# Designed miniproteins, single chains, continued (4), part 73

Each design is a single chain, and the fold is of that chain. pLDDT is the mean over its residues in the fold that is shown.

## One batch from the design tools (miniprotein)

Design m14683
Fold by ESMFold2-Fast:
Structure m14683 (fold): chain A 82 residues (1-82)
Amino acid sequence: MKEIKVKLENGKEITIVLDDNPVNATYKALDTILKELKIDVNKLSVEERKELKEEVEKMSKLSHEEIAEKALELAERLKKKL
């Protein structure tokens, strides 16, 4: 497990605990950031949900730090569209 600190667009810093399994790390990073930003994934369009799934697949091949950064970028992009 690795702890990574990310700074949200609103200036709040959060700590994400990532699993050693890259797939679990990706889902945990996204879930943590989406909840913190109050993003409801059920309100996303079909296209936005498809993009999210494709990004998760790509992120599972990255380092823990890159997973956290990409999860933050993706969540903030989704928040701007809602």
Scores: mean pLDDT 76

Design m14684
Fold by ESMFold2-Fast:
Structure m14684 (fold): chain A 63 residues (1-63)
Amino acid sequence: ALSEEAKAAIERAVENALPVLKAEKDPAARDAILELIAREVSEKFNVPREEALAYAKELYEKL
């Protein structure tokens, strides 16, 4: 499960990366950016990387 601190960190990271994510036409490159965000948050907050990635993708899809 994601902590509230981890969710807030993912939200900030996705918002900061939003101009790059919107400009990127390659889905694989876009996924790589989201995976990088998930990895950084997973390492800092000791949360599951897959859950962090799922949350980052969900946030991006809702924008």
Scores: mean pLDDT 82

Design m14685
Fold by ESMFold2-Fast:
Structure m14685 (fold): chain A 60 residues (1-60)
Amino acid sequence: SGEEEVRRLLLEAGMAPDAAQATIDGLRAVRGEVTAEDGERLARTIRTGAPAGREAARAL
């Protein structure tokens, strides 16, 4: 599923497992689901030093 791919991408970007899960939960709550495209966009955002989580989910 897209959620599993998103978790992998967030972990590879350096996010802690609990923070990655919280980010996924936030995306699901705001958007109803998470996609691999969302994960790629978030991982890029994290690598550039921008905040993740709820704020990033609202930006998608």
Scores: mean pLDDT 70

Design m14686
Fold by ESMFold2-Fast:
Structure m14686 (fold): chain A 72 residues (1-72)
Amino acid sequence: MKSIAEQMISERQKETDKTVAELQAKKDEANKRGPELGKKYEDQIAEVKTQTQNYIDKVQAMSREVEEKLEK
């Protein structure tokens, strides 16, 4: 379970890092063209990070439940 959980977290984190980097670049370019244009990308970055954290939390919770049952 834990090794599968680690793999799932790693793959999700890689995808998130790539998406965040792309959105950050778009935000930086948008900010050069207009002060308000970057805000939508900030919101998108926050949403992607929140979704990734929720996914990681769920996978970690499953892993912890297995570990706790083995310690009992």
Scores: mean pLDDT 77

Design m14687
Fold by ESMFold2-Fast:
Structure m14687 (fold): chain A 95 residues (1-95)
Amino acid sequence: GRRDIRLARLHTMMALNSLQNNPSDPSTAIDQLNRAIQSLDRALQDPSLSDSQRQGVQQARRHTQTALRYVQQGNIDQAIQQLQQAIQHLDQALR
């Protein structure tokens, strides 16, 4: 539900801040991204989500998973770009 979307947004923002402040140690970002993905998966299990909210959460999940892959590959700048896109989709889903 909306609480899971808000929690996903929080973890995504924490991951983004970690990558910007300490790009040489991605361990905190990886933990936060895994937590964000779990919250997004829980949100998608809520049948009460509107079609627009579901679309926003699905787009955010795709960007968050892509960001996680970029972090694992050491492509920090690309990961940051993907997380910014994920946050925009989550902000739309929360409107």
Scores: mean pLDDT 89

Design m14688
Fold by ESMFold2-Fast:
Structure m14688 (fold): chain A 84 residues (1-84)
Amino acid sequence: SEEERWKNLSEEELKEIRERIKELEEKILKLMKEDPTNEKVREEVHKLEEEMGELLEKILIADPSKAKEIEEYAKKFIEEVNKL
C-alpha cells in the first residue's frame, strides 16, 4: 500500500519533503500577495496547498509522533496567509 511505502521514508527523503514544503509555502505566499481574488491564482494556490497537504501526510505516516507538530505548523501557516 502507499501507506507502507511512506512508513519507509529515509532521513534524506524526509529532508527533501521538508525542502519541498518550504518551496510550496514561498510560492503560495507570493501568489497570494499578487492577486488573491483572481480565480486562476486561487486555483493555483489550491493545487499547491493540496501538494503540501500530501507531503505533510507522508511525514505523519513516516512518524505519527509528529501529529501535533504538523497541526501547529498548518495552523501557523493558515494564520500567516490570512494576514496577507
Scores: mean pLDDT 74

Design m14689
Fold by ESMFold2-Fast:
Structure m14689 (fold): chain A 57 residues (1-57)
Amino acid sequence: LADELAERVAKLKDPSHAYPLLVEAGVPEEVIAEFAERAKDITDPEEIAALVRELLA
């Protein structure tokens, strides 16, 4: 789950588009909020994928 979601999120050009994917995957609102706050400073798709994996671990 986390790996598939991380790959999908990493392919997005805008991290804000990740919100619907995270909601669909059943990620808690609190975790989604943390992702949004931390991801805004990240421009590297690989780092975004790593963040998704970290928060879902």
Scores: mean pLDDT 73

Design m14690
Fold by ESMFold2-Fast:
Parts: C-alpha cells; sequence; structure tokens
Structure m14690 (fold): chain A 92 residues (1-92)
C-alpha cells in the first residue's frame, strides 16, 4: 500500500473513533464519562486535522478537489458509523 493509502485508512479509523466518543459525550449515563468523552473528541479532531493537512495540501496544490471531497465523504461516513454503533451499545 502507498503511504497516502495508509494515512487515509488512519483518518477513517480516527473519524470512526471520534463518532464513538461524540455518542458517549451525548448519551453516557455519567457526567464524568461525558466530560472525558468530550476531551477525547477534541484530541481526535486535532489528530484528524494534522493528517488532513498532510494529505490535503498536496492535493490542493494539484487541484485534486474531487479526491479531497471523496476522502471527506469517507471520513464523515466513518464518524456516523462510530456514533451509531456507540449509541446502540449504550441503549442495550
Amino acid sequence: MTVESKLVEELISLSYQKGVYEALAEHSPSEEEKEEAKKKVEELDKQIQLIKNFIYVPLEKAGRYDKIKEIDEQIEKAREAGYAEAKAALAA
């Protein structure tokens, strides 16, 4: 696999985790767990932005906005999937 492919996979993984912690921040029964989850969302968002900068700056310079859009769609779907899974687990 290329370095770019591995970074995109990491970005998807981090976005999934962000979704999980967003659900925990909203739906955890403990206020302490909600606060810790909010901190994790902030940490994950910073990591996501760093990886995005590494991937997107070369793509922007090359005018590859369509590829940036595809990656953004993939990370958003991963975030939604993580959120839905964590919310379902909390409801069980």
Scores: mean pLDDT 84

Design m14691
Fold by ESMFold2-Fast:
Structure m14691 (fold): chain A 94 residues (1-94)
Amino acid sequence: LEKEAKELLEKLKKALEAGDGKAAAEYANKIIDIARQLAEKGDSKSALKILKEAIELVGKNSDKLPPSVARELAVRMTGEAIRAIGEELDKELK
């Protein structure tokens, strides 16, 4: 999963640099799905790391995406990051 996420992050970066909003959205959503799977497996730290990298890439290239796509990805990525942060806090408090 973590290796697959790294490969998808590279594909996301290239799609964003090319202005391919459709491919960027597809890769970003796959990254979000992998981050969720990592968090559900108890690896919220890796999930957060991957989500932070994806959020940074999309944020830096938001002008290259259709506004509706950029908003949808921001909402989804932020939601999963909040979930993963909650799981990490739970581990530290327990």
Scores: mean pLDDT 77

Design m14692
Fold by ESMFold2-Fast:
Structure m14692 (fold): chain A 61 residues (1-61)
Amino acid sequence: SEEEAIKAIIEKVGLSEKQARGVIVLVKEFSEEVALQFLVKFAGLSEEQAKLAIKIAKEYL
């Protein structure tokens, strides 16, 4: 579920709830590649944080 994905992203990646919800939206509405690029370049996440957040989102969606 989306709520379980949000909790996992917060706990494992250290993102805020708002940032975690943003990851879910990006993964659902756009490609994984677009989500990664946005999170690293515009949201200021490290590549490792962005990849882990996307992986978790995909596991729960």
Scores: mean pLDDT 83

Design m14693
Fold by ESMFold2-Fast:
Structure m14693 (fold): chain A 57 residues (1-57)
Amino acid sequence: VIEELLRRAEEIRKEAEKVKTEKEVDDIQKRVAELVQEIDETLNTEEQERLRELLEK
């Protein structure tokens, strides 16, 4: 579960580095909002902190 969410976050981050158009920025923002919503619904506070630590490596 956390690994799947981490993979999705990393994919969004990589795509964000390549954005060049306003449409691509909007798409990234939408995907970030969707990921945050899924994290809030799927993970408890402790799991969210663990995911954050893994992303900040």
Scores: mean pLDDT 73

Design m14694
Fold by ESMFold2-Fast:
Structure m14694 (fold): chain A 70 residues (1-70)
Amino acid sequence: MKSPEEIIEEMRKRLDEVAAQLPDPAFREQLRLAAEHIEKLYKEGKISVEQAKQAYDTLIREARARAAAA
């Protein structure tokens, strides 16, 4: 089982890699801001590491779907 910090760091790296494949810089910026918001909520104890991972998984899935639909 990975530590919470490792999970958050890994998910952020995955999001950044997918975002780099997107042609829309505004959408990439929105994904980055969403990631920062997830990390802020986790840091404040508002969400669990599992909820943060689920939120990241959702963003990555949406980014991939948008890239595939283009």
Scores: mean pLDDT 79

Design m14695
Fold by ESMFold2-Fast:
Structure m14695 (fold): chain A 68 residues (1-68)
Amino acid sequence: SLVEEALELAREALELAKQGKVEEAEKLMDRSDRLGTLAVIQGASEEEAKELSELMREAREEIEKQKA
């Protein structure tokens, strides 16, 4: 499903960010955000949307940390 793909991309983005691969992590987060938006439009649950939002927040925090 779109939400499952978005979650997988968000998890990979977080892992790449932890490895210092900031540019790759940002690309995966952009793709995850696009798929997540489409999933919500197509009726993904509030729980799925929240899980994705939390993972993307963690990935963004890690990216910011790596850029500093």
Scores: mean pLDDT 83

Design m14696
Fold by ESMFold2-Fast:
Structure m14696 (fold): chain A 90 residues (1-90)
Amino acid sequence: SLQLPKIELPEEVVREINAGIADIWMAIGNLLESKGDYEGAIEAYEKAIEVAKDDPETLARAYENLARVYEKMGDTEKAQEYREKAEKAR
Protein backbone atom coordinates (compact mmCIF):
# COMPACT_ATOMS: atom_id res chain seq x y z
CA SER A 1 0.00 0.00 0.00
CA LEU A 2 1.04 3.64 -0.45
CA GLN A 3 2.80 5.04 2.61
CA LEU A 4 1.02 8.05 4.08
CA PRO A 5 3.26 11.01 4.99
CA LYS A 6 3.74 11.65 8.71
CA ILE A 7 1.40 14.56 9.49
CA GLU A 8 0.78 16.17 12.88
CA LEU A 9 -2.98 16.21 13.50
CA PRO A 10 -4.55 19.46 14.73
CA GLU A 11 -5.21 19.42 18.50
CA GLU A 12 -8.97 19.79 17.95
CA VAL A 13 -9.00 16.70 15.65
CA VAL A 14 -6.98 14.70 18.22
CA ARG A 15 -9.50 15.73 20.90
CA GLU A 16 -12.43 14.52 18.74
CA ILE A 17 -10.65 11.21 18.00
CA ASN A 18 -9.94 10.76 21.73
CA ALA A 19 -13.62 11.44 22.56
CA GLY A 20 -14.59 8.70 20.07
CA ILE A 21 -12.06 6.26 21.59
CA ALA A 22 -13.43 7.09 25.08
CA ASP A 23 -16.98 6.33 23.83
CA ILE A 24 -15.75 2.92 22.57
CA TRP A 25 -14.18 2.18 25.98
CA MET A 26 -17.45 3.21 27.69
CA ALA A 27 -19.39 0.88 25.34
CA ILE A 28 -16.98 -1.97 26.28
CA GLY A 29 -17.48 -1.10 29.97
CA ASN A 30 -21.29 -1.10 29.56
CA LEU A 31 -21.14 -4.55 27.91
CA LEU A 32 -18.91 -5.99 30.67
CA GLU A 33 -21.13 -4.37 33.35
CA SER A 34 -24.23 -5.96 31.74
CA LYS A 35 -22.47 -9.37 32.03
CA GLY A 36 -21.67 -8.77 35.74
CA ASP A 37 -17.94 -8.32 35.04
CA TYR A 38 -17.58 -5.26 37.26
CA GLU A 39 -13.76 -5.46 37.43
CA GLY A 40 -13.56 -5.46 33.61
CA ALA A 41 -16.12 -2.63 33.42
CA ILE A 42 -14.06 -0.51 35.88
CA GLU A 43 -10.88 -1.06 33.80
CA ALA A 44 -12.72 -0.06 30.60
CA TYR A 45 -14.17 3.10 32.20
CA GLU A 46 -10.72 3.99 33.61
CA LYS A 47 -9.34 3.72 30.04
CA ALA A 48 -12.12 6.09 28.90
CA ILE A 49 -11.05 8.56 31.64
CA GLU A 50 -7.37 8.39 30.55
CA VAL A 51 -8.33 9.19 26.93
CA ALA A 52 -11.00 11.83 27.79
CA LYS A 53 -8.97 13.88 30.33
CA ASP A 54 -9.10 17.05 28.15
CA ASP A 55 -12.85 16.67 27.35
CA PRO A 56 -14.97 17.66 30.40
CA GLU A 57 -18.29 16.24 29.11
CA THR A 58 -16.85 12.84 28.09
CA LEU A 59 -14.83 12.71 31.34
CA ALA A 60 -18.01 13.42 33.37
CA ARG A 61 -19.88 10.61 31.55
CA ALA A 62 -17.03 8.15 32.28
CA TYR A 63 -17.11 9.10 35.99
CA GLU A 64 -20.92 8.62 36.02
CA ASN A 65 -20.43 5.10 34.59
CA LEU A 66 -17.85 4.29 37.31
CA ALA A 67 -20.25 5.60 39.99
CA ARG A 68 -22.99 3.30 38.66
CA VAL A 69 -20.69 0.22 38.73
CA TYR A 70 -19.56 0.95 42.30
CA GLU A 71 -23.21 1.40 43.35
CA LYS A 72 -24.04 -2.03 41.80
CA MET A 73 -21.11 -3.51 43.77
CA GLY A 74 -22.53 -2.03 47.01
CA ASP A 75 -19.64 0.47 47.35
CA THR A 76 -21.76 3.54 48.11
CA GLU A 77 -18.73 5.62 49.23
CA LYS A 78 -16.89 5.06 45.91
CA ALA A 79 -20.13 5.65 43.98
CA GLN A 80 -20.61 9.04 45.70
CA GLU A 81 -16.91 9.96 45.12
CA TYR A 82 -17.23 9.37 41.36
CA ARG A 83 -20.59 11.20 41.16
CA GLU A 84 -18.86 14.24 42.74
CA LYS A 85 -15.94 13.91 40.27
CA ALA A 86 -18.45 13.86 37.39
CA GLU A 87 -20.12 17.09 38.61
CA LYS A 88 -16.73 18.82 39.09
CA ALA A 89 -15.54 17.75 35.60
CA ARG A 90 -18.34 19.79 34.01
Scores: mean pLDDT 82

Design m14697
Fold by ESMFold2-Fast:
Structure m14697 (fold): chain A 81 residues (1-81)
Amino acid sequence: LVEIAEKEGKAATEEMGKISPEAAKLAEEARDLAVEAAKLLEEAEKNPEKREELEKEALELLGKAQELMKEAAKIAAEALA
């Protein structure tokens, strides 16, 4: 799961870097948040007693990652216009 999040984030960052370095930096931050969320989800599987707390934190990080990716996509789209 962590590996998948890193691979997807890296590919997105590389594509955006070709369009806008500013967008690429936001995409990279979003990737780091997604990787951290994936680590929390793996920890939740190993620690059932903390699962609810870890899943909640992971979802919050994923939400932040989505907002950063949305902003990065907007900047990249404006650079292409």
Scores: mean pLDDT 76

Design m14698
Fold by ESMFold2-Fast:
Parts: C-alpha cells; structure tokens; sequence
Structure m14698 (fold): chain A 91 residues (1-91)
C-alpha cells in the first residue's frame, strides 16, 4: 500500500526529529503537525495539534493531571494509527 509506506516514512522522520531534540515542546509539536498536514495525513496532523495544546498547559503547570491524562490518550491514538500502518506495510 503506497499510502501506508508514505505514512510510515513520515512517522519515522518525525521520530528521528523527536529523538534528536531535547524534549518535545508545544512549538515542535505544531511543526510536526504541519509536516503531517503537508504530507496529507490530516488525522495525525490534528492529533499533534492537540498534543501541542496539552504541552502548552504542561509548560505552565507540569502537575496538571487532566493534561497528563489527555497526553496519554493522544499517545494511545497515535500508537493505534502506527500499528495500522505497520500492518498495511507488511501486505
């Protein structure tokens, strides 16, 4: 599936960027959202825009339990999309 391969390449590029950056900031999460948007992956772009909003709240208050819970939920959604992409690449 060419779309799944393209999505995997974009995900790996994002992970490479995250691995070389000292902590993910709200601004960096917005830049990642723009990368996904330009690649045509609107669902992933929206998830990273939501991550950016949550990270802004955590920059103001690192102990915000609601923000931490939402960050975990968004991370689970991203992982589910990644698992679906990895399934399609095997076919």
Amino acid sequence: DPEAIKKLEVILEVYRLAATTPGLTAEEAREIAEIFEKAGFHELAELFREIAEVLEKLEENPEDEEALKKLGELGAQIRKIEEEVFEKVKL
Scores: mean pLDDT 72

Design m14699
Fold by ESMFold2-Fast:
Structure m14699 (fold): chain A 60 residues (1-60)
Amino acid sequence: SHAERMLRDVPLRLYREGYSQREIAELLDLSQSTVSRIVSGEAAPSEETLERIRRQGAKL
């Protein structure tokens, strides 16, 4: 869905906006290694990772 695609793009958008991988990890409650793999293009976010992004986004 469009909403799921937007969630998949959230870590990449934060990285392009100038946030560090550490800051993104803290904002989204993810490991730094997970953020690094996503922003480097080595891995697409898993369903579990997307759920964490959704939950943390709701708290902002």
Scores: mean pLDDT 75

Design m14700
Fold by ESMFold2-Fast:
Structure m14700 (fold): chain A 101 residues (1-101)
Amino acid sequence: MSPATQEKLKRAIELIRKAVEALKNRDLEGLRETLEELGGLLAELRADPSAPQEAVTLVGGAYGLIARALMLMERGELTEEELKEILEELERIIERLEALL
């Protein structure tokens, strides 16, 4: 993996951590901003031939979970059970991404 790709993965981990904190604080604006930044970074990772496919898949998975959580929060439909499951999945994704660095 190139140094530039490693920095992109570190940034992805930081953005996913920001999403976790926004979710815990029910910060709808912070979650939306983080999702937009993560989406742009995911597009860059998909275009990066040095990015491991596992890393692209994990960041894409995090993006999908965050987007789902945002949609549920905007509708007032995010249950405590779903929030817990989403947070646990995002933490697992962070651990797996850190193992690739």
Scores: mean pLDDT 89

Design m14701
Fold by ESMFold2-Fast:
Structure m14701 (fold): chain A 77 residues (1-77)
Amino acid sequence: MEPVSEEAIEHAREAEELYKKAVEAAKAGNTEEARKLKEEALEHLEKAREAVPEELQPGVEAAKEAVERHVDALIAE
């Protein structure tokens, strides 16, 4: 397995923290804050995807889809 860069690890950690905050905001009914935090989390996941080996990129893409689907489901009408 190719080593994961520190840059990729940092982006993944930031995305995880933002995702947790987005879920909490959505559950609290703060829809606009949840959307902002979701977008920031997805941007960090995209940067992580670009920084990981190709063999790990599908996993990061799946994580992006899961984050988007989960937060959107919580704020959906």
Scores: mean pLDDT 81

Design m14702
Fold by ESMFold2-Fast:
Structure m14702 (fold): chain A 55 residues (1-55)
Amino acid sequence: EEVLVLDKVTARKLVVEVLSQVGATVVAKVKLPDGEVRKAIIEPVDEDTVKITLL
């Protein structure tokens, strides 16, 4: 097994990818492109996409 040490931003992107592959739904705080932070429901759609529903 390979161990990676990553910054928090890169680590979060990888976690989203892993959740997409596993098919898990997560409720989390997400930062939007405009800088706004909201609670959201994150659902996998396919291997490359997740659906984010803002709460």
Scores: mean pLDDT 65

Design m14703
Fold by ESMFold2-Fast:
Structure m14703 (fold): chain A 97 residues (1-97)
Amino acid sequence: MSKEELEREIALALLVMAVATAINILKSQGTPEAQELAEKLKKMADEAVEAFRAGTPEGIARARELVDEMVKLLEEAGLPSTAKAVRRAFDRAVELA
């Protein structure tokens, strides 16, 4: 594995961990709306990582669309720090692509 490939995988792992943190916070709120958002964010994060790993321009564009939507949803849910972490992790992964 190249250093660049390893750093990219670390960036993707940081993205997943930031989303997992947001999911845990939302689940702790105990509302149906927070639970639905948590499930949506999990699916979007999984799809974004798969799209990015495809290594195509179309895959990177799809991952960006999903990340932009996740960031918006997290900011609207009152989780701006997790939104910022998701954005930074994705930007780092793209820089290393």
Scores: mean pLDDT 85

Design m14704
Fold by ESMFold2-Fast:
Structure m14704 (fold): chain A 62 residues (1-62)
Amino acid sequence: DLLEQLREALEAGDYETAAALARELVAQGRRDEAERIVLSHLTRQSSETIAAARPVLDALRA
């Protein structure tokens, strides 16, 4: 499941992989699901980590 892979990439700090998975979810019409997972993860992180996750946030806006 792409949502589970997205969660795993986010927890690993692999934001390049997370961004690719988020783009695929958006392409499949699953943006709201991907956004919930990303925001749930980032609300528990430092501002430095949120800045590092910018590629994932950019993918959700595509």
Scores: mean pLDDT 82

Design m14705
Fold by ESMFold2-Fast:
Structure m14705 (fold): chain A 70 residues (1-70)
Amino acid sequence: AYNNRGNAYLDLKKYEEALEDYNKAIELKPDFALAYNNRALAYFHLKKLEEAIKDAETAKELKKKLGIVD
């Protein structure tokens, strides 16, 4: 899956390629908290701090929703 390949790119320090894969993971599953968190890490390494903070906050909000069972 895209998120797993993005993680491999992070390990290889290929942060721009990681962003492309995390963007695809989020496009396919907009509530994918883990992909937002991982994209925030890639943004942080690229020195895009505002984008990193925004994605980290989005991941926190999505994780809160996972605690709600119907």
Scores: mean pLDDT 79

Design m14706
Fold by ESMFold2-Fast:
Structure m14706 (fold): chain A 66 residues (1-66)
Amino acid sequence: SAEGRALAAAAGAAARAGDAEAAGKYTQMWVSHGGGNPEAGYRGAREAAEAGDAGGAMSIAWNGGL
């Protein structure tokens, strides 16, 4: 969906900007809509962003925490 694309893109952009909290929150919002594990998505995207892996944060958001 367009909303899912926008949230995944926002998570990646936040990670590139060094905002790990925002990357986690955008991922959590998107994953909760898709029926995944939003807490795992939040944690994974935040950890990827804190490690400097913006592509990883976006991928976690896009794939529903996988």
Scores: mean pLDDT 75

Design m14707
Fold by ESMFold2-Fast:
Parts: structure tokens; C-alpha cells; sequence
Structure m14707 (fold): chain A 74 residues (1-74)
């Protein structure tokens, strides 16, 4: 039980960090389309995980990051 909870929290936290790093790379013009697509896949998985856990704050943060990355791909 505890191990699954810790792993889920770690995945959500790492995805938020990854999202922040990716958004900074976009601002600096250093992100490739491939890197953006890979980040989206990771963030979408973490957002779903946060929603399943009732972590509304993390789910909201991840959703905002996902929208910003999608805008960069458009």
C-alpha cells in the first residue's frame, strides 16, 4: 500500500519538475518538437494519476503545463 502511494507521489512530483524544465526550455528556444511530445506523454500520465488520487492541485498544475506545451506545438 505505502510503496504504491510513494511511487505515485514521486511520479507526480517528477512530472511537475519535468514540466517546469520543459516550459523553461520553450522560453529559451531550446526545446525540440520531439522533446515537447515526450514531455506531453509524461505529463498526461501524471495528470491522470493525480486525478485518480484526488490531488486536484497537482492535476490543475499539470493541466496548465500541458496546455502551455500544446500551444508551443501549434
Amino acid sequence: ADKEEILAEAEISMAIIDGAVTLRAIERGKATEEELREALERLERARRLAEERGDEESARALAEMIEAIRAALA
Scores: mean pLDDT 85

Design m14708
Fold by ESMFold2-Fast:
Structure m14708 (fold): chain A 66 residues (1-66)
Amino acid sequence: SKELDDLINEALSLADELEAKGYTEAARQIRELVEKARQLYDEGKFDEALEIAKEAVNRAKELLGL
């Protein structure tokens, strides 16, 4: 899914930014949510995968003050 791929790429980019700012544990948690979204997609749980990917992006933005 392009939507899922775009959300995952955004979440991973934001996780890299968190890590660069010294928020190593926060970056780890965002990356774990991305892996969960990928796992759900592989299981055919597409709606749940999109929800978790959106949550990863939203959480990372909140932590960065966006």
Scores: mean pLDDT 90

Design m14709
Fold by ESMFold2-Fast:
Structure m14709 (fold): chain A 69 residues (1-69)
Amino acid sequence: SLLSEEELKKEIEKLEKKIKELEEKIEKIKEQLKKNPEDKELQLELQIEEGVLALLLGIKSFLEKELKK
């Protein structure tokens, strides 16, 4: 294994915190877009942040699979 079980758990916890913070940011952007649906800068920011969230969720999934081995 690339990391010990304790190191994997610690990295997963760090990712969970980042994911939660990013999900909260995405929710705020979506709320702002409800008030101004044609805001192109907010639309772009939402797309970027959702892309980053997908990447972080993928990394978390990989680490959780390593923890089960």
Scores: mean pLDDT 86

Design m14710
Fold by ESMFold2-Fast:
Structure m14710 (fold): chain A 67 residues (1-67)
Amino acid sequence: AHEVARAALEAGASPQTAAAVANLILKDPNPTPEQLAAIPGVDEDLARLIAETVRRLLAEGKSPLEA
């Protein structure tokens, strides 16, 4: 959640969008691109970036809170 929220902000997402993404990942660590795209302010490129970042961080042994 933390690292993904940071990545979303760096990609130009609003703080509200970054918070919504972080909350989704805390509830579902492997959200689908469709679930991410349903968040206001998340386009297909941002949804893909978020999904790839979560997958990478979980593969590195990070918890959903850290991802």
Scores: mean pLDDT 72

Design m14711
Fold by ESMFold2-Fast:
Structure m14711 (fold): chain A 82 residues (1-82)
Amino acid sequence: AMALRQEAANYFAAGGVLLAAGDWYEKQGKFDEAIEAYRDAAELFRKSAELDEQAGDTVNAERSRRYAEIAEKKAEELEKKK
């Protein structure tokens, strides 16, 4: 359980880094790179949620799913503005 929670935390942190990178690319007008970073962030947040579920941590799993939805929505909204 603790090992799964640590791995989930590592995926969540990696997702956060890519979400921040996506925000930076968007501000630079690099929309393709921003979309890729946001989608990669969403995937990492989903992996975090799966590991949290396996550990029985439903609260952190739900939080990670919400962050995945936010990242995916950022990618979709940005793609519509091209």
Scores: mean pLDDT 87

Design m14712
Fold by ESMFold2-Fast:
Structure m14712 (fold): chain A 66 residues (1-66)
Amino acid sequence: MEKKEELFKRAEELKRRAERLADAELARLVIEGIEWAKKGVEEGTISVKLAEEGLRAVEARIERAE
């Protein structure tokens, strides 16, 4: 159960980092991806594990743009 809460906290942290990116288009796409993953987990259409993998890819993308 706690893993879902940790995932949502991580998603919000990544969204805050994305909002500070100089590339506004990249920021928008990354935030959309994070929101899609959160919604999928909330609705039960995406597993927590799959969402975690998606957030790891998003984090790597943010790091490369920072």
Scores: mean pLDDT 78

Design m14713
Fold by ESMFold2-Fast:
Structure m14713 (fold): chain A 88 residues (1-88)
Amino acid sequence: HHMSEEERKKLEEEARKRAQEFFDTYLKPAIDLANEAIARGLTVEEVAKLAKERGLSLNQIRLAVTLVGIEQRKFEEAKKVIEELKNE
């Protein structure tokens, strides 16, 4: 059975929707916090503290800190904060 261009696009759209539901539920809170922190000029240390106060998971905190560190080009500071989180 030949898969049409329309059928392929439909399968890609369904896969995208499933990925977006997971993204919106799990990843988006961390990304939203990173974007807020970047807009407000918060340090990676302040982002980690704020994420903990908001009840984000360890993986969500790591993601937010990493994104802020990349944007601010503070890679060593972000790495230090993430390593300190592992030891708590």
Scores: mean pLDDT 78

Design m14714
Fold by ESMFold2-Fast:
Structure m14714 (fold): chain A 58 residues (1-58)
Amino acid sequence: ADEAQVELVKASNRALKALEEGNYDEARKILEETGKRLGLSPETVERIFADLKEFAES
């Protein structure tokens, strides 16, 4: 459980960096790969992606 949360935080940081560089495809790929490994729904992955994208563009 703790390891899964740490992995998600690390993936979110990597995705945020990709979004800051304008690489939306890489950010989505990072979150989708991590989400599949952690058993997250596609809807949850899309919500995380949308939240990070909004944060990166602020």
Scores: mean pLDDT 81

Design m14715
Fold by ESMFold2-Fast:
Structure m14715 (fold): chain A 64 residues (1-64)
Amino acid sequence: DYSEIVVDARGKTVEEAVELAKKEITKSANLKLILDESQKENADEIKAEILKDYPSAQVDVIIE
């Protein structure tokens, strides 16, 4: 019943990454968000912004 949604946000700004993730995520979905090493310090901010609108969603951040 739950599908994993993969969003590749590498090379995106914090705002663009949040917007992209919010377009794909639903309350019943697990989101795998792929960021690059240069975005690592903003990962918690991006995750928090997504969870602000989708508080019951599971968001896993992968750095590649």
Scores: mean pLDDT 76

Design m14716
Fold by ESMFold2-Fast:
Structure m14716 (fold): chain A 80 residues (1-80)
Amino acid sequence: MKIDVEKLKEEIKKVLLAAGVPADVAETIAEHAARLAAEGASVDFIATAVKVAMLGAGLDEETAKKAAEEVKKIVEKAKA
C-alpha cells in the first residue's frame, strides 16, 4: 500500500491535539499509529492502540473513544 506516513502522522496529531492530548504525547501516538498503518496493521488494531495510549495519558474513556474513531476514519482513507 502507498501510505504517506508524514501526512498521516500530521492528520492524526491534529485529531489528538483537538482532543486535549499534550503535544509531546500526541506526537508520539501519531508517529506510532502512522508507522503501524505503513507496516500493514489493521484499522481496528491502530484505533485500539490509539485509544489505549490516550487512556494511559490520563484522558477519559469518552474522549479516547471519540479520538480513536476519528483516527480510524483517517487510516481507512489512507489505506483506500
Scores: mean pLDDT 81

Design m14717
Fold by ESMFold2-Fast:
Structure m14717 (fold): chain A 67 residues (1-67)
Amino acid sequence: DEVKARADRLASEAEAHPERAPQIMAELAKGMNAGSDEEAGHYTRAAGRVNEALQAAEKARQDALAS
């Protein structure tokens, strides 16, 4: 549960501060490779949340450019 809490915290930090997403993604990637399959699952889901936040930010940027 500590691993899940850590992964969720990292994803929340990236959602609050998208400029930190590259650093957070690197940390999540290390967790995906170093832990058990269960731990890797938590980090993979967190990485998905970070990617969704980045995609939303990029869409907002593209929408602004298209106006």
Scores: mean pLDDT 76

Design m14718
Fold by ESMFold2-Fast:
Structure m14718 (fold): chain A 99 residues (1-99)
Amino acid sequence: NVDELIKKYEEKIKENPDDADAYYNLGLAYMQKGEYEKAIEYFDKAIELYRKRGDAYALSRLPEIYYLRGQAYEKLGKKKEALRDKFYPLENGTSGYLP
C-alpha cells in the first residue's frame, strides 16, 4: 500500500529531517501515485541532503535521483528541466553518455 509507505517515511523524516533516503523513498512513492510535483519536491530535498553530506555513498545516489526527477519533469511537460536531469552530470557536450 503506497499510502502506508508514504505515512511510514513521513514519520521517519519527522524524527530525522536529514534522512535523505526517506525523502528519496517519498519521491518514489509519489511517482507511483502519479503526483509528479510532490515527487519533484521530495527528490529536490533528497538531492540537497545527499550533496550536503558529500560522502561516497551519498554522491553515488545522485545519478538515479536525477534520472527519476527528470522522468517527473517529463510527465509535467517541463522539457528543459527533464533534459538537464537526463544528462546529469554530463550536460556539456556529452550527448547523454556516462563518464
Scores: mean pLDDT 80

Design m14719
Fold by ESMFold2-Fast:
Structure m14719 (fold): chain A 83 residues (1-83)
Amino acid sequence: AAAALVRLPGEAKVGEKITVEVRAGDQPVRVEVYDEDGNLLASAENADRLEFTATKPGKYKVVVESRGAPPRRLEAEITVKEP
């Protein structure tokens, strides 16, 4: 079975560059980052790395979906704090 491995920080500060790293082999992967209000901030398809800068504090959600067979979904949270 194809599995995605995701590395990201649990905490960051406003203004910091946050890196999400994904390893999913040959599986097509979609990575999405949402803010606390559910707004999409950044996305990448078929990428092993996604970088973005946090512009406001809150709890950000990272969603990683493998679109191969079987499909897999991973969710993680990043807490962004005031500097």
Scores: mean pLDDT 75

